# Ledger of designs, part 43: designed miniproteins, single chains

Each design is a single chain, and the fold is of that chain. pLDDT is the mean over its residues in the fold that is shown.

## One batch from the design tools (miniprotein)

Design m1475
Fold by ESMFold2-Fast:
Structure m1475 (fold): chain A 68 residues (1-68)
Amino acid sequence: MDEEEAERAADRAGTAAAIHLAQGDEAGAVKSVEAVTGDREAAERAVELLRQGRGREAGEVIYRAVKE
């Protein structure tokens, strides 16, 4: 995946996860990120970081997972 596609995918996944978390749907947040990354461990870590208010770090985790 090229860098621009990875950034766009990460932004969309992060936004979807944040919306799910705002609705109390943690499972939906993880599933939304996993659908983009193909990596459940990365998805779970990104959602955990979002819950802690660490959105920048969550975005970096998603970006690395989709780029590789």
Scores: mean pLDDT 80

Design m1476
Fold by ESMFold2-Fast:
Structure m1476 (fold): chain A 89 residues (1-89)
Amino acid sequence: KEEEIARNKALREVVEAASRYLLDPSAEKDLERTAQEAIEKYPEIADVVRTILEAARYHRERLTPELWAEIDEGVALLKEAVDKVVDER
């Protein structure tokens, strides 16, 4: 079913955009655009797309400045540890 395949692809693109947004706030406009396009093309998945948007926003809002600092520090420390274990290239 070609419509089902296209709809599933649109939904997958929304999930991918939401994942990018959780890691990079600058991807917010891409997420909004991708979600809007999916809803306009496939109104039947609007509720699912809205749920994905709400989940992404919920998790982002829960990332307080303190928690973001802890995550950022953890990532930096992990990168330094990896660089010490293996060669850069």
Scores: mean pLDDT 70

Design m1477
Fold by ESMFold2-Fast:
Structure m1477 (fold): chain A 83 residues (1-83)
Amino acid sequence: LEELVRRLEELARPIEEAVAAFMAENPEEAFAILREHQARLAAGADPAEELLALRADLARAAGVPEERVEEFVRLAREVLEAE
């Protein structure tokens, strides 16, 4: 589990940096993405799955390659299932 978490953290760091830069440079677009996921949560969507989907959508909008987004989602889901 610890090695899986470490691998997820290593993969997540550049994604989080890209997302932070995207949100700072494109606040309106970032807010639109956040609002869409907030609406799904209000409609009863699973919080863990919605948070993961939100992070994936923000990463894609920030220009993170789809292959890295897919790997991040896969590892994050494995960590969630291992808990």
Scores: mean pLDDT 80

Design m1478
Fold by ESMFold2-Fast:
Structure m1478 (fold): chain A 93 residues (1-93)
Amino acid sequence: SLREEFRKKMEEMVEELRKAVENGEIELSELEKLFVETTRDLPPEEAVALAAAIGELVREGVSDDPEEIVRLAVERAPEAKAKIEEQLAAAEA
């Protein structure tokens, strides 16, 4: 199912983010707290897109400030969601 494929992609992105955090680039607890606060009123699909955007930003090394990473991720979330949907459509073919 498309949702399960999307979830798998998200798990991969979260794993990459976890490794970056363990490398000392960002505090997991602070990033996790901000993520929860930001996604509290969002539908699940938007929360998933935001998590993917955070993973990409951490991987790119754009900032080591959790608040700035979350702010940038909010701006990139619609693009991250579209990218994931495009990849899932390609995999379905």
Scores: mean pLDDT 66

Design m1479
Fold by ESMFold2-Fast:
Structure m1479 (fold): chain A 66 residues (1-66)
Amino acid sequence: MLLSKSDVINAIRKHTGLSEEQKQSIIDAINKESSDYLSEDQVRDILLSHGVSEEQADSIINKAKE
């Protein structure tokens, strides 16, 4: 499934377990992608590479689908 950058960024901003600095770093990485849509696997890989746990990544991805 493809996720919009806006939905993913909004889900990251709403997550309570991440620092503001960590959120901004992840948002910057997402914004470097040329497409307005990302696969779930691309989003998960970016989150995990920035120290987000698998459980937190799944929570963020599920929130982005809402």
Scores: mean pLDDT 81

Design m1480
Fold by ESMFold2-Fast:
Structure m1480 (fold): chain A 92 residues (1-92)
Amino acid sequence: MKKKLEEEIKKLEELAKKAREAKDYFGLGVTLMELGQLYAKLGKLEEAKKAYEEAIRELQKVLEEDPDDEVARQRLKVAQEKLAEVEKKLKE
């Protein structure tokens, strides 16, 4: 299981790099949310926090371009909830 999670992280890191190069803010935000979830599963809470913080910033850029994007708004809400969960665990 652990090796498969590490391979999935590498795939998502490559997808995030491509999304950054393409200025695909929505794709980058979604990919970073998936990375944050995998880092949290591995107990890498600081890396999970950084991934969710970046995902929030990228999804906010989507909403700056299209304020009516309900999908981006819902993803942003989930990312904020996941960040709060990770921050709570880091304080324990």
Scores: mean pLDDT 86

Design m1481
Fold by ESMFold2-Fast:
Structure m1481 (fold): chain A 100 residues (1-100)
Amino acid sequence: LEELARRVVEAVLAGPAAVSALMSTADEAERYALMSVRGVLATAEIPEEELLERIKETESLYPEKAARDRRILEARDDEEKMRELMLEAALLGVRAALAR
């Protein structure tokens, strides 16, 4: 599980060519991991004010999503913390695929 998650995160960090190479041989677990990592990266690209408004709006109905968005906002300027969030997301993706 952790090896698959790490492989996906390292491919994303290495760039588009590495992601393309991974996807040419990827199984379901690797695809789910990639989708989860892409979600974290997409959230990190949201402007701070817009992301803060989204967190406020969702906190009462979707507290786990709001907490995760806040973690991404706090971590997005820290390479090591972003790597940790990407790995966590990849692991969740792998586990989701295996639960099917």
Scores: mean pLDDT 80

Design m1482
Fold by ESMFold2-Fast:
Structure m1482 (fold): chain A 55 residues (1-55)
Amino acid sequence: MPSPLEKLEEIKAELEKEGNLRGVADLDAFVKENNNDPEVLALYVDIYEQEKKKE
Protein backbone atom coordinates (compact mmCIF):
# COMPACT_ATOMS: atom_id res chain seq x y z
CA MET A 1 0.00 0.00 0.00
CA PRO A 2 2.96 2.48 0.04
CA SER A 3 2.71 3.01 -3.75
CA PRO A 4 -0.11 4.00 -6.15
CA LEU A 5 1.35 1.45 -8.60
CA GLU A 6 0.71 -1.38 -6.12
CA LYS A 7 -2.90 -0.23 -5.75
CA LEU A 8 -3.25 -0.12 -9.54
CA GLU A 9 -1.97 -3.72 -9.75
CA GLU A 10 -4.75 -4.74 -7.32
CA ILE A 11 -7.32 -2.88 -9.45
CA LYS A 12 -6.03 -4.61 -12.59
CA ALA A 13 -6.40 -8.03 -10.91
CA GLU A 14 -9.97 -7.12 -9.89
CA LEU A 15 -10.84 -6.04 -13.45
CA GLU A 16 -9.38 -9.29 -14.82
CA LYS A 17 -11.46 -11.28 -12.30
CA GLU A 18 -14.60 -9.46 -13.52
CA GLY A 19 -13.68 -10.12 -17.18
CA ASN A 20 -13.41 -6.39 -17.90
CA LEU A 21 -10.69 -6.69 -20.55
CA ARG A 22 -11.30 -3.14 -21.83
CA GLY A 23 -10.88 -1.80 -18.30
CA VAL A 24 -7.58 -3.69 -17.99
CA ALA A 25 -6.35 -2.23 -21.30
CA ASP A 26 -7.48 1.29 -20.33
CA LEU A 27 -5.74 0.99 -16.95
CA ASP A 28 -2.49 -0.23 -18.57
CA ALA A 29 -2.59 2.68 -21.04
CA PHE A 30 -3.28 5.16 -18.20
CA VAL A 31 -0.37 3.84 -16.10
CA LYS A 32 1.97 3.95 -19.12
CA GLU A 33 0.96 7.56 -19.90
CA ASN A 34 1.03 8.81 -16.29
CA ASN A 35 3.77 6.74 -14.59
CA ASN A 36 5.74 9.99 -14.02
CA ASP A 37 2.82 11.54 -12.09
CA PRO A 38 2.19 9.60 -8.84
CA GLU A 39 -0.45 12.14 -7.76
CA VAL A 40 -2.46 11.44 -10.92
CA LEU A 41 -2.11 7.68 -10.36
CA ALA A 42 -3.28 8.12 -6.75
CA LEU A 43 -6.30 10.12 -7.93
CA TYR A 44 -7.28 7.31 -10.33
CA VAL A 45 -7.05 4.78 -7.47
CA ASP A 46 -9.25 6.98 -5.26
CA ILE A 47 -11.92 7.38 -7.97
CA TYR A 48 -11.96 3.62 -8.64
CA GLU A 49 -12.27 2.78 -4.93
CA GLN A 50 -15.20 5.20 -4.61
CA GLU A 51 -16.94 3.63 -7.63
CA LYS A 52 -16.35 0.14 -6.22
CA LYS A 53 -18.35 1.12 -3.10
CA LYS A 54 -21.41 2.07 -5.19
CA GLU A 55 -24.25 -0.32 -6.03
Scores: mean pLDDT 74

Design m1483
Fold by ESMFold2-Fast:
Formats: C-alpha cells, structure tokens, sequence
Structure m1483 (fold): chain A 77 residues (1-77)
C-alpha cells in the first residue's frame, strides 16, 4: 500500500514536470525514465497523459514497475 502510493505520487510529479516545465521539463522526464530522444518529439500532453495513466494503474493495485513499463512502452510507439 505505502509503496504503491509513493510510486503513484512520483509518477504524478513527473507528469506535472512534463506538462508545466516546458522543453526542459520534457527532457528531464525523458532522462528520468531512461527514454530515447525520439520521445522528445511527442507533445508534452501525451507524455503527461501516459504518466498519469500509469499513476492511476498503480493506485488501482497494479505493480509500480509494470505500470511504469507500460507507460514507457506506449511512449516508445
């Protein structure tokens, strides 16, 4: 429970940085998730949405590693 809550909060925080931090915020999130530079071509809104969806999955009981990997896979498409 506590671990999932902390993970969900972290994903929501990264989504906020991606959405509000401009190009620097997008870069910081891409680097934090170890994503390729090709993800920088995606809209900030799309990156933030994927992270918020992962946070919601974690809050619903999905393993944080699995939820984060699903967000990464979606952004790599």
Amino acid sequence: MTRNEVAAQGLEYLAEIAETGGDAGKRAVVDALNLPDSVLTKPREEIAKALREAAELVRSGVDPVTATQRARDKLLE
Scores: mean pLDDT 80

Design m1484
Fold by ESMFold2-Fast:
Structure m1484 (fold): chain A 77 residues (1-77)
Amino acid sequence: MLSPEEARERIRSLLELGRRAMETLVSDEEIRELGEAVLNSIREIVDDADASEEEKRRLLEEARRRVEELVREAIEA
């Protein structure tokens, strides 16, 4: 299982990869779909983390906000 620190690092890497992938997309719908795929991958990382349910919820909430920000920036670009 991943430590909470390892989970945060993997989430950060996924968010960075998602941001770069979004730069290659031209449709708002595709950008939103990629955002959802990134969030689903983050959910799997959080679920594999050796953390309390409350800590997992916080990690997921923070990740959701980050994904929403990336999607917004990509669409507004």
Scores: mean pLDDT 82

Design m1485
Fold by ESMFold2-Fast:
Structure m1485 (fold): chain A 64 residues (1-64)
Amino acid sequence: MEELIKEVEKILEEDGISDKRRGIVLLASRGVSVEELEKYINTYYKDITEEEREIVLKRVKESE
């Protein structure tokens, strides 16, 4: 997972995207489970609002 986080952060930096929520969605698109993402959000993004958390998880469920 740490390797995937670094890869996603590099992609976000190269694309000029600074939104951490987009990083979470990209992690999900690379096969990280919803349960693992919830643990990641709770550990590293304690400042995320409940609304933002729901939007990210909804995007994950909608991602093919």
Scores: mean pLDDT 60

Design m1486
Fold by ESMFold2-Fast:
Structure m1486 (fold): chain A 57 residues (1-57)
Amino acid sequence: SSKVLEQARKRLDEASRLGLAGDFDGARALWEQTVDDLARALGISREEARALLRQLA
């Protein structure tokens, strides 16, 4: 469902904001959390979820 992708986009926006503010550790942590959440929600591997996130960014 598109709801999972909408949530991922919101988290990518937040990670971008953290990076711009100089919180690179926070940005990375949020990115990895989003990868894990997507992998679990969609039933795909973490590697596939990471590739999907790159398409959304």
Scores: mean pLDDT 83

Design m1487
Fold by ESMFold2-Fast:
Structure m1487 (fold): chain A 97 residues (1-97)
Amino acid sequence: MDEYAEAWAAVLEAAAERSPVLVEAALVVEAIARRNKDPAGGIAELRRLAGMEPEEARRRREELLATLSEEERARVEELAKTVPEVIEAWRAEQAAA
């Protein structure tokens, strides 16, 4: 435990330094990985996102959003509203370490 948590930590670290769009893209990646029951593919994509430029991550998010159902998109959009709080919580946790 936990390649998934480590991949998410890398995305949060990159987003805290660069752009919240990295976490917004990661939420779409996670939704697709859950739908496809492909945790290994999800982990690989999260690791790729951590190394992406914000503009590249935004384009990737748009491509992936087009493949989601209406219900999946609504869920991801609702979660995206929490991204600023998630990044702030991550920064606070890093400062406490």
Scores: mean pLDDT 82

Design m1488
Fold by ESMFold2-Fast:
Structure m1488 (fold): chain A 80 residues (1-80)
Amino acid sequence: SLSEQSAIKLIEESEKLLKESKKAYEEDYPGRIETLEENLKKVEELLKLSKKAGDKKGVEVNGKAAKEIEEMLKELKKKE
């Protein structure tokens, strides 16, 4: 059982990771793919916790964050 405060903290952490990932994507620095991959793994764990807790809002917010980071990674990994 997640407390409401714990559920909010999962959302806040995902929003922070998404913001950091967007900055990494935009600033084009060495290691940004690794940064995005690490952030995606963290957001996916937060999403997993929200799903197990039945937190519908957390699943929506954390799921969107994961999708956006995954889309950024796919774009960066294009060979063409």
Scores: mean pLDDT 82

Design m1489
Fold by ESMFold2-Fast:
Structure m1489 (fold): chain A 67 residues (1-67)
Amino acid sequence: LKEEVYAAVDAGDIDAAIEALEKYLRSQGYPKGAEHARLALEIKRRRGEVPTKEEVDQIILTAKSID
């Protein structure tokens, strides 16, 4: 559920946010988008950054446009 992604972001848990976002996008029928979203969040993880809810929404929009 999208709410799981937001909960992980609010908790500052980047690993949970990555897993929840990939699961959400795959469940909605966007497998290419799910891989894109995972890479975007992994880049943030390497930088020690946690995404904002706005950044997550932008990633979702981009992910859905790839498929």
Scores: mean pLDDT 81

Design m1490
Fold by ESMFold2-Fast:
Structure m1490 (fold): chain A 60 residues (1-60)
Amino acid sequence: MEEEIAEKEGVPVEVVRNLRAGYDGWGVEITDEDLLHAVRVAKETAEPGKAGAREIAARL
């Protein structure tokens, strides 16, 4: 659930939702575990909400 991932990682829920929407737009089924990992990568590479889905996907 996006809200649980957002709370666990300390990011706004919109960041998690936007990442999931990006993967859905690519036709990729992303699990909560993969989404959690993507949020962590986003936090390392950019401010929350600014990391691109493509950069995150390249690290998954």
Scores: mean pLDDT 65

Design m1491
Fold by ESMFold2-Fast:
Structure m1491 (fold): chain A 84 residues (1-84)
Amino acid sequence: MYEITLSEEEIEKVKAYLESLPNPVDTSDPEILERYLKNVDILKKANGDREKFKELYKEVYGVELPDKAFDVIYDRVKGAYDAL
C-alpha cells in the first residue's frame, strides 16, 4: 500500500497541469487521477531525480520497467512535477 503525501494545493496543481495538456487527461476519472498523483508523489520523494525515481518506482510497484516504458512514464510525470 502506498500513501500519497501531496498537499491539497499540490493535487490541484497536478490536476490543472493535466487538464492544460494539448490532449487533456480526464481528471474526473479517480483511477486515472490517483495513478498520476501516486507517480508525481514518488518523483517528489526522488527530488526530481530520474535514477532515484526509477528505484522508488520499482520498490512501490514491485516491477522493473523496460527503459522505453520507464522514459514515457518519467516524461509525463516530470511535467506534472515541474508544475508543483
Scores: mean pLDDT 79

Design m1492
Fold by ESMFold2-Fast:
Structure m1492 (fold): chain A 70 residues (1-70)
Amino acid sequence: SHAALAQALLDELFAQGVTPEMKRAVADRLLAAGIISPAEADALVAADARRVRGFLLRVAGDPTAPLFLA
């Protein structure tokens, strides 16, 4: 599911940190899964760590996380 993918990506970010390489990998996986558009993928790669985590938390189904990429 989209939520399960987002949770797996959050776990990877927690383990590896929010690096430019990790942001690109996250954006590419979300784009391949049809969760985001190419424009949103570019925005995610340009976003700070807090925005990237917030977006993934919302996709994972956390209603307390703010929306950042909409």
Scores: mean pLDDT 77

Design m1493
Fold by ESMFold2-Fast:
Structure m1493 (fold): chain A 97 residues (1-97)
Amino acid sequence: GAMATARARELAQRAADIGYEAAKPVSEETAQRVRDLAEKAGEAIVAGDRQTAANYSVAAALLMVGEAIETEDPELAQKVIDAARELIRLSDEAVRA
């Protein structure tokens, strides 16, 4: 109902803010990208698409990890970031379908 939708929107906004703050030490660009993905995950939850929400959430986590480890292991970082990009691509396609 309407109250459940309002709670889902509030949770989605709080999750996006938490994701931004968690990613901020990596870089401002990474933090903004994580926030954008968390907002898309929240929109998917409100729409009832939990699988797409999970995919965006995993992509945000992978992006943050990949960017954080770039200096220590650039090859692994690139693979993790590429996996995040593929999840974003598939999730964006699912939302458009």
Scores: mean pLDDT 83

Design m1494
Fold by ESMFold2-Fast:
Structure m1494 (fold): chain A 86 residues (1-86)
Amino acid sequence: SFERFAELVRRAKKAYDEGYKKSFEEAIKAVNREVDEMIRYAEELKKSGKGKEGEILIDNAKAFRDHYLSELEKKEQIERKKKKLE
């Protein structure tokens, strides 16, 4: 349902923000954990005959992962470069 999908996205964003406040490693773990939950929900939808909805959710979950992990990688590289200049 749209309501459950919105909840998963909200949880994933909150988990990312909370993880990022702790460390890059915790942010990565949070993203991966929440994306795995989104994919699991999508696979359940495919099994219940909602194949198209499930495929869209899997694509959205992968896009969420790729976006946030790419941003974290860029931020970590910038931080490592600053440390090399010290």
Scores: mean pLDDT 80

Design m1495
Fold by ESMFold2-Fast:
Structure m1495 (fold): chain A 103 residues (1-103)
Amino acid sequence: ALPSNEEWLAEAVERIRREYPDFDVEGLSPEQRAVAALAVLLGGGDPEVMRRALELLAAGASVAEVRDYIESHLNSEEGKQAVRDYVDSNDLSVLYATVGKTV
């Protein structure tokens, strides 16, 4: 990750710790942390998206399942595109290229 991406992820993690102290952010994989940070970005406009995405991660949902939930909740193409751009920028496109090519 570039320094700017690491800084943004750190800020998102601190927001999760502050607003959702019962959520184990430190137990997340790098890919799960990126999805959690995406939920924080969207939670700036819709806190329910952040809450449900974190609940899915805590329940053991895959990164793909959490992404699909986030994308399905967004009513605008601009919001959906922002989610895709963030996933791609954080190298999660490799995970979705491997898992999502069958759908």
Scores: mean pLDDT 62

Design m1496
Fold by ESMFold2-Fast:
Structure m1496 (fold): chain A 92 residues (1-92)
Amino acid sequence: MIEKIKEEAIEELQTKEKLSRKSAESLIKLAIGEGRVEQGIKEEDLSKADLKKLIARTDAIFDDTIARMNRGIDRAIEESKKLQEELKKLLE
């Protein structure tokens, strides 16, 4: 039962979120891991509804983390460009 629920969730993530199969499998593995650690839910006791809730929670955390990382990268790129301009002025 759980293997069918996992496969259906992988297919939904591939079609709706446009994730690769490997990324979808990793997200589901992480969501199940979170459910086991945070809520004490055993993998064999997971319903389709429970898995959907865990995936949604994990996906929201990933989206927030990626957004924060992208903001950090953008700032680092801007700072790097300013340093390169300053170095160029010192060399000219």
Scores: mean pLDDT 69

Design m1497
Fold by ESMFold2-Fast:
Structure m1497 (fold): chain A 75 residues (1-75)
Amino acid sequence: SEAEVEELAEKLLEVHAEALGVPELKEDERAREIAREAARAFLRGLAGELSREEWLALMERAARELEELAEELKA
């Protein structure tokens, strides 16, 4: 459900913001959107809607995008 997506997205953002040292990441609209996409991919993977390869690729892409955005916000 969208509620599950939002809950997972918030957890992902908190973990990344803390790990990267960029608290602003949690309030950035772009970061929230990336986290929601990652959460959706995670749930779709669990439901068997994605191959493991596709699932990992989506997770890796989301992690990279969040890292790049965190660097931008640290400026």
Scores: mean pLDDT 83

Design m1498
Fold by ESMFold2-Fast:
Structure m1498 (fold): chain A 70 residues (1-70)
Amino acid sequence: SPIAVSDAEIITVDGVEVLAFTVTVTEDIPKGTEVTVTASADGKSVTESGVMEEDVPKGLSGRAGMPVAE
């Protein structure tokens, strides 16, 4: 997988539970590649898929979060 997930945790933002995690690109991802990211913390998980709209270089890292629906 070209994406690594780390530091997954549940946080509360404005009364909404959010699964926050760090994403690291482990290999170059060409534009048009479909990528799926799955993160899990505290018995909850989120999965998102998307198509890269531009080339994404190896070594890029960032913090992301996805709402956990009740």
Scores: mean pLDDT 79

Design m1499
Fold by ESMFold2-Fast:
Structure m1499 (fold): chain A 59 residues (1-59)
Amino acid sequence: GPAEAERAARRAIAALEAALASGDRTLLQVAVHEARKILPSAPPELAARLRELLARAEA
């Protein structure tokens, strides 16, 4: 449901931010994969943040 999608998106954001801060490429690959799976169901505001973090992860 919508609440589950929001919680999943928030976890994906936290995981991407943590992976980017850590410099661990394996953690980053896992976080990117999970974020991409969640992105289509994410609320618009959280989807925008996920897209921003994904762009940074792939730079």
Scores: mean pLDDT 84

Design m1500
Fold by ESMFold2-Fast:
Structure m1500 (fold): chain A 95 residues (1-95)
Amino acid sequence: SAEIEELLRRAEEALRLLEKGLREGDEELIKRARLELQEVEAELLLLAMTRPEEVREAVERFVREMRERFSLPEVLAELERLREAVEAGVAVAKL
């Protein structure tokens, strides 16, 4: 739980950096933010191999909360990608 919470905190920071980069036209900041989101996704998928339901529940709650805080379509698309990736990873872990 603490590990999942730390990863989601990193994801929230990355989403803020992505929003800032998109608003300012800072391509390097956008790339850095997307790389951090991909790294968080990979770590969450590793945790989902042993704690699939805990990871899915935490990510679903996180995505719902973040959709209320962010309005840029590109940021919302990254949230949807994270949700779909975790859902797929959890489905595989249950096979």
Scores: mean pLDDT 88

Design m1501
Fold by ESMFold2-Fast:
Structure m1501 (fold): chain A 65 residues (1-65)
Amino acid sequence: SPLEQQLRELVREMVAQGKSLPEIALEAYNFLESNTPSDASFEEQDQLHQLTNQIIHEEVDRARA
């Protein structure tokens, strides 16, 4: 999805800048909150939070490999 791609690019850029994991998480969740529909269900919000955590994990691990 466009949101997933934008979020992944944002996280990747922050990792490249040497930002800490808490800073990456904060910025990623701020981006998510700004781009999540106001009428999104709790289940949809939980799914997006899980996706965000997965993207952070994947991009951080990729940079360490």
Scores: mean pLDDT 81

Design m1502
Fold by ESMFold2-Fast:
Structure m1502 (fold): chain A 66 residues (1-66)
Amino acid sequence: GEEKRKEAKLKLLKSFLESYEDQKEAIEKVDPELAAVIEEEKKLFEAGEEEKALEIFDKYEEKKKE
């Protein structure tokens, strides 16, 4: 359950961060809050802090729930 969910989220996050570089400028113009979150996630992921990157991602997703 939860372990597979974390693995799936990490794979999605990694894929998203790879594509972010191509869309960074557009994302920053449309949603600067999202851009800031992505930059924080990318820094943590590149530093090997995958769990911390996932926590920031989860916090942002939780904020999007209405």
Scores: mean pLDDT 72

Design m1503
Fold by ESMFold2-Fast:
Structure m1503 (fold): chain A 87 residues (1-87)
Amino acid sequence: EEKAREVILEVYEKLAEEAGEPRSLAEAGAEAVLEARRIATDPEAAEEMAKKAERPPEEVRETARRALEGFLEYLKEKYGVEESEFE
């Protein structure tokens, strides 16, 4: 988790720097990816979000998984970040 967080934050910090955006935007982006990862991998987190969103846990987990895959695909194509760095 800490290693994945560090890699994601580093990539978003580079993105913000290149775009001339503040570091806080990079942190927000990193937190969004980490939240998607948490919901996709932790059944309890998925159930908590499902109650909050009033949707089935399986639907919430699948949505988070697709969002995470999209973010990882973007990072791989744009910055060459490897999937293993998020394990």
Scores: mean pLDDT 66

Design m1504
Fold by ESMFold2-Fast:
Structure m1504 (fold): chain A 69 residues (1-69)
Amino acid sequence: ELEEKAKHYENVAKALEKSIEDARATGERLVAEHPDKAEEIRQRVEEGIKTLEEAKKKATDKANSLKKA
């Protein structure tokens, strides 16, 4: 069931995209609430987003590989 596995990885990539969007929104809210900690909050958010973006790329590549099989 290569198509079902490809769809699974596509759904994982979409979920990761939403998590990235939610993380950015949460980071902006926290910076507004705690401007004295803005630099630390932004750094942590950027590190988390990089990890999520890497996972999203891996999921997308996996889905594309399965579709070409």
Scores: mean pLDDT 81

Design m1505
Fold by ESMFold2-Fast:
Structure m1505 (fold): chain A 91 residues (1-91)
Amino acid sequence: MSELTKKIQELALKAKEAILNGDSESALKYAEELAEIGKELAREGRVDEARIVAEYLRELGELASKVDKELSEKIFKLAEEVEKAIKEAEE
């Protein structure tokens, strides 16, 4: 498993734990770090890895929707940014 895959998984886990603990500030910070990694991966043509990041952000957004609607909306926008970068890289 690549160092990058491990970092993505660790950030996703930290974001999930922050959401479950009601730490919206830390959850958003980790989600923003994931989105930046995803956008960079898409720009490098690493679209399959960028899709994994977008999927984690979608899952985090769905989890957050049960506890914090504003956090959920922000995380979904981050997922949309990664998905847009993937689409632009495929064109």
Scores: mean pLDDT 85

Design m1506
Fold by ESMFold2-Fast:
Structure m1506 (fold): chain A 100 residues (1-100)
Amino acid sequence: MEELEKKAKEFFEKHNLKPTEKKVFETENAIVLIYFSKEKNTVLVVIKNKKTGKITILGLKKNDSQKEEQLYLLRQALRGHGLSEEAIEEIVKEVEKYLE
C-alpha cells in the first residue's frame, strides 16, 4: 500500500495533478488504486501484482476520440496482472463512469 501510494504521489507531482477521490480494489492477485482528478479530467490507475511485485501505472484522460483505446489498454494491463474478467469489468466500469 505505502509503495503504491508513493508511486501515485510521484506521478501526481510530475504531472501537476491533484487527486479529489480514491478507490481501492483488492483481488487475490493484485491491488488496484484508482485516483480521480476532477480539475484535470484525469483518472490514474495504479496496479500492483501481488505475486511478482510489478507495478503498472496508467493515466487516462477524458478524450472521446481515445476513450475506447484507453479502456482497451486498461483491460489488457488488468488481465496481464491476473485479474478475473469480473474484476476487470468492475474496475473498467468505475473508470468509464468518470470519463463520461
Scores: mean pLDDT 77

Design m1507
Fold by ESMFold2-Fast:
Structure m1507 (fold): chain A 60 residues (1-60)
Amino acid sequence: SKEGIIALVREIAIEAELWYAKQVPSEKEQAEAGVERDLAWLDEVNPELAERTRKRLEEM
């Protein structure tokens, strides 16, 4: 579904933003805020994917 594709794109974006924040500390605060917003959106659209994403982030 369209929602499923958007959810996957946001999951990839979350991981990319956190990786970038590790390389550029000045971007960390904005990246963390972005991750929070994306996870909140995922909780509404696909709670299972949101939990899977949180688990993956904890392993990073």
Scores: mean pLDDT 74

Design m1508
Fold by ESMFold2-Fast:
Structure m1508 (fold): chain A 55 residues (1-55)
Amino acid sequence: KERALTAESTAINQKLGAEAGKLREEDPKNGLKKVQELSQKAADKFKELWKQAGA
């Protein structure tokens, strides 16, 4: 159960990392703020995954 959860978390992080890279290149001035928002959304999703794990 937790290993499956970890695989999903890794996939989310890889996808977010790629999107963050694009955001930084497209808008270097505002890219950092957009990356911060993206990271916050990821944190919220991780909280939901942890709840689903029953821990």
Scores: mean pLDDT 71

Design m1509
Fold by ESMFold2-Fast:
Structure m1509 (fold): chain A 84 residues (1-84)
Amino acid sequence: NEKDKLLTRIGLILRAIGIRFEAEYILKIAKTEEAKRHAEEAIKYAQQAIDTLKSSDSEDAIKEAQKLLDEAERHLQLAKKALE
């Protein structure tokens, strides 16, 4: 149980870092305002998830970080689509 919570938290932090890295790369190469906007939103939500996890190790913080990362992932996918 406690070990599963720790692994979940680590996984969420790594997911947030990965989303931020991809979104920052998209922001550098993007030629459209749509792609840039979605990349910026993905960075914002991923950073909010990291900040949430850094502020608390509670179950509520983990759930909030999951919701923030789902929004970050949605924006990252929209940014990738807008590159086409």
Scores: mean pLDDT 88

Design m1510
Fold by ESMFold2-Fast:
Structure m1510 (fold): chain A 65 residues (1-65)
Amino acid sequence: ADLSAEEQRAKIIERAKAAGLPEEVIAAVEAGDTETALELMALHAGLPEEERQLIEEQRAREAAA
């Protein structure tokens, strides 16, 4: 069974917090605004690419439905 968008976001949020991402990015993911989260990550140099990739994958899955 597919994880709900909310459950997927919860996993991404936990990883983002563990990686020390900015609160604005985490808040955007919590709101389901993955595009804003990715834009904010692009403005913050030095953030881990793996966490950004997880948010992008979530957005792509939602867009592909």
Scores: mean pLDDT 69

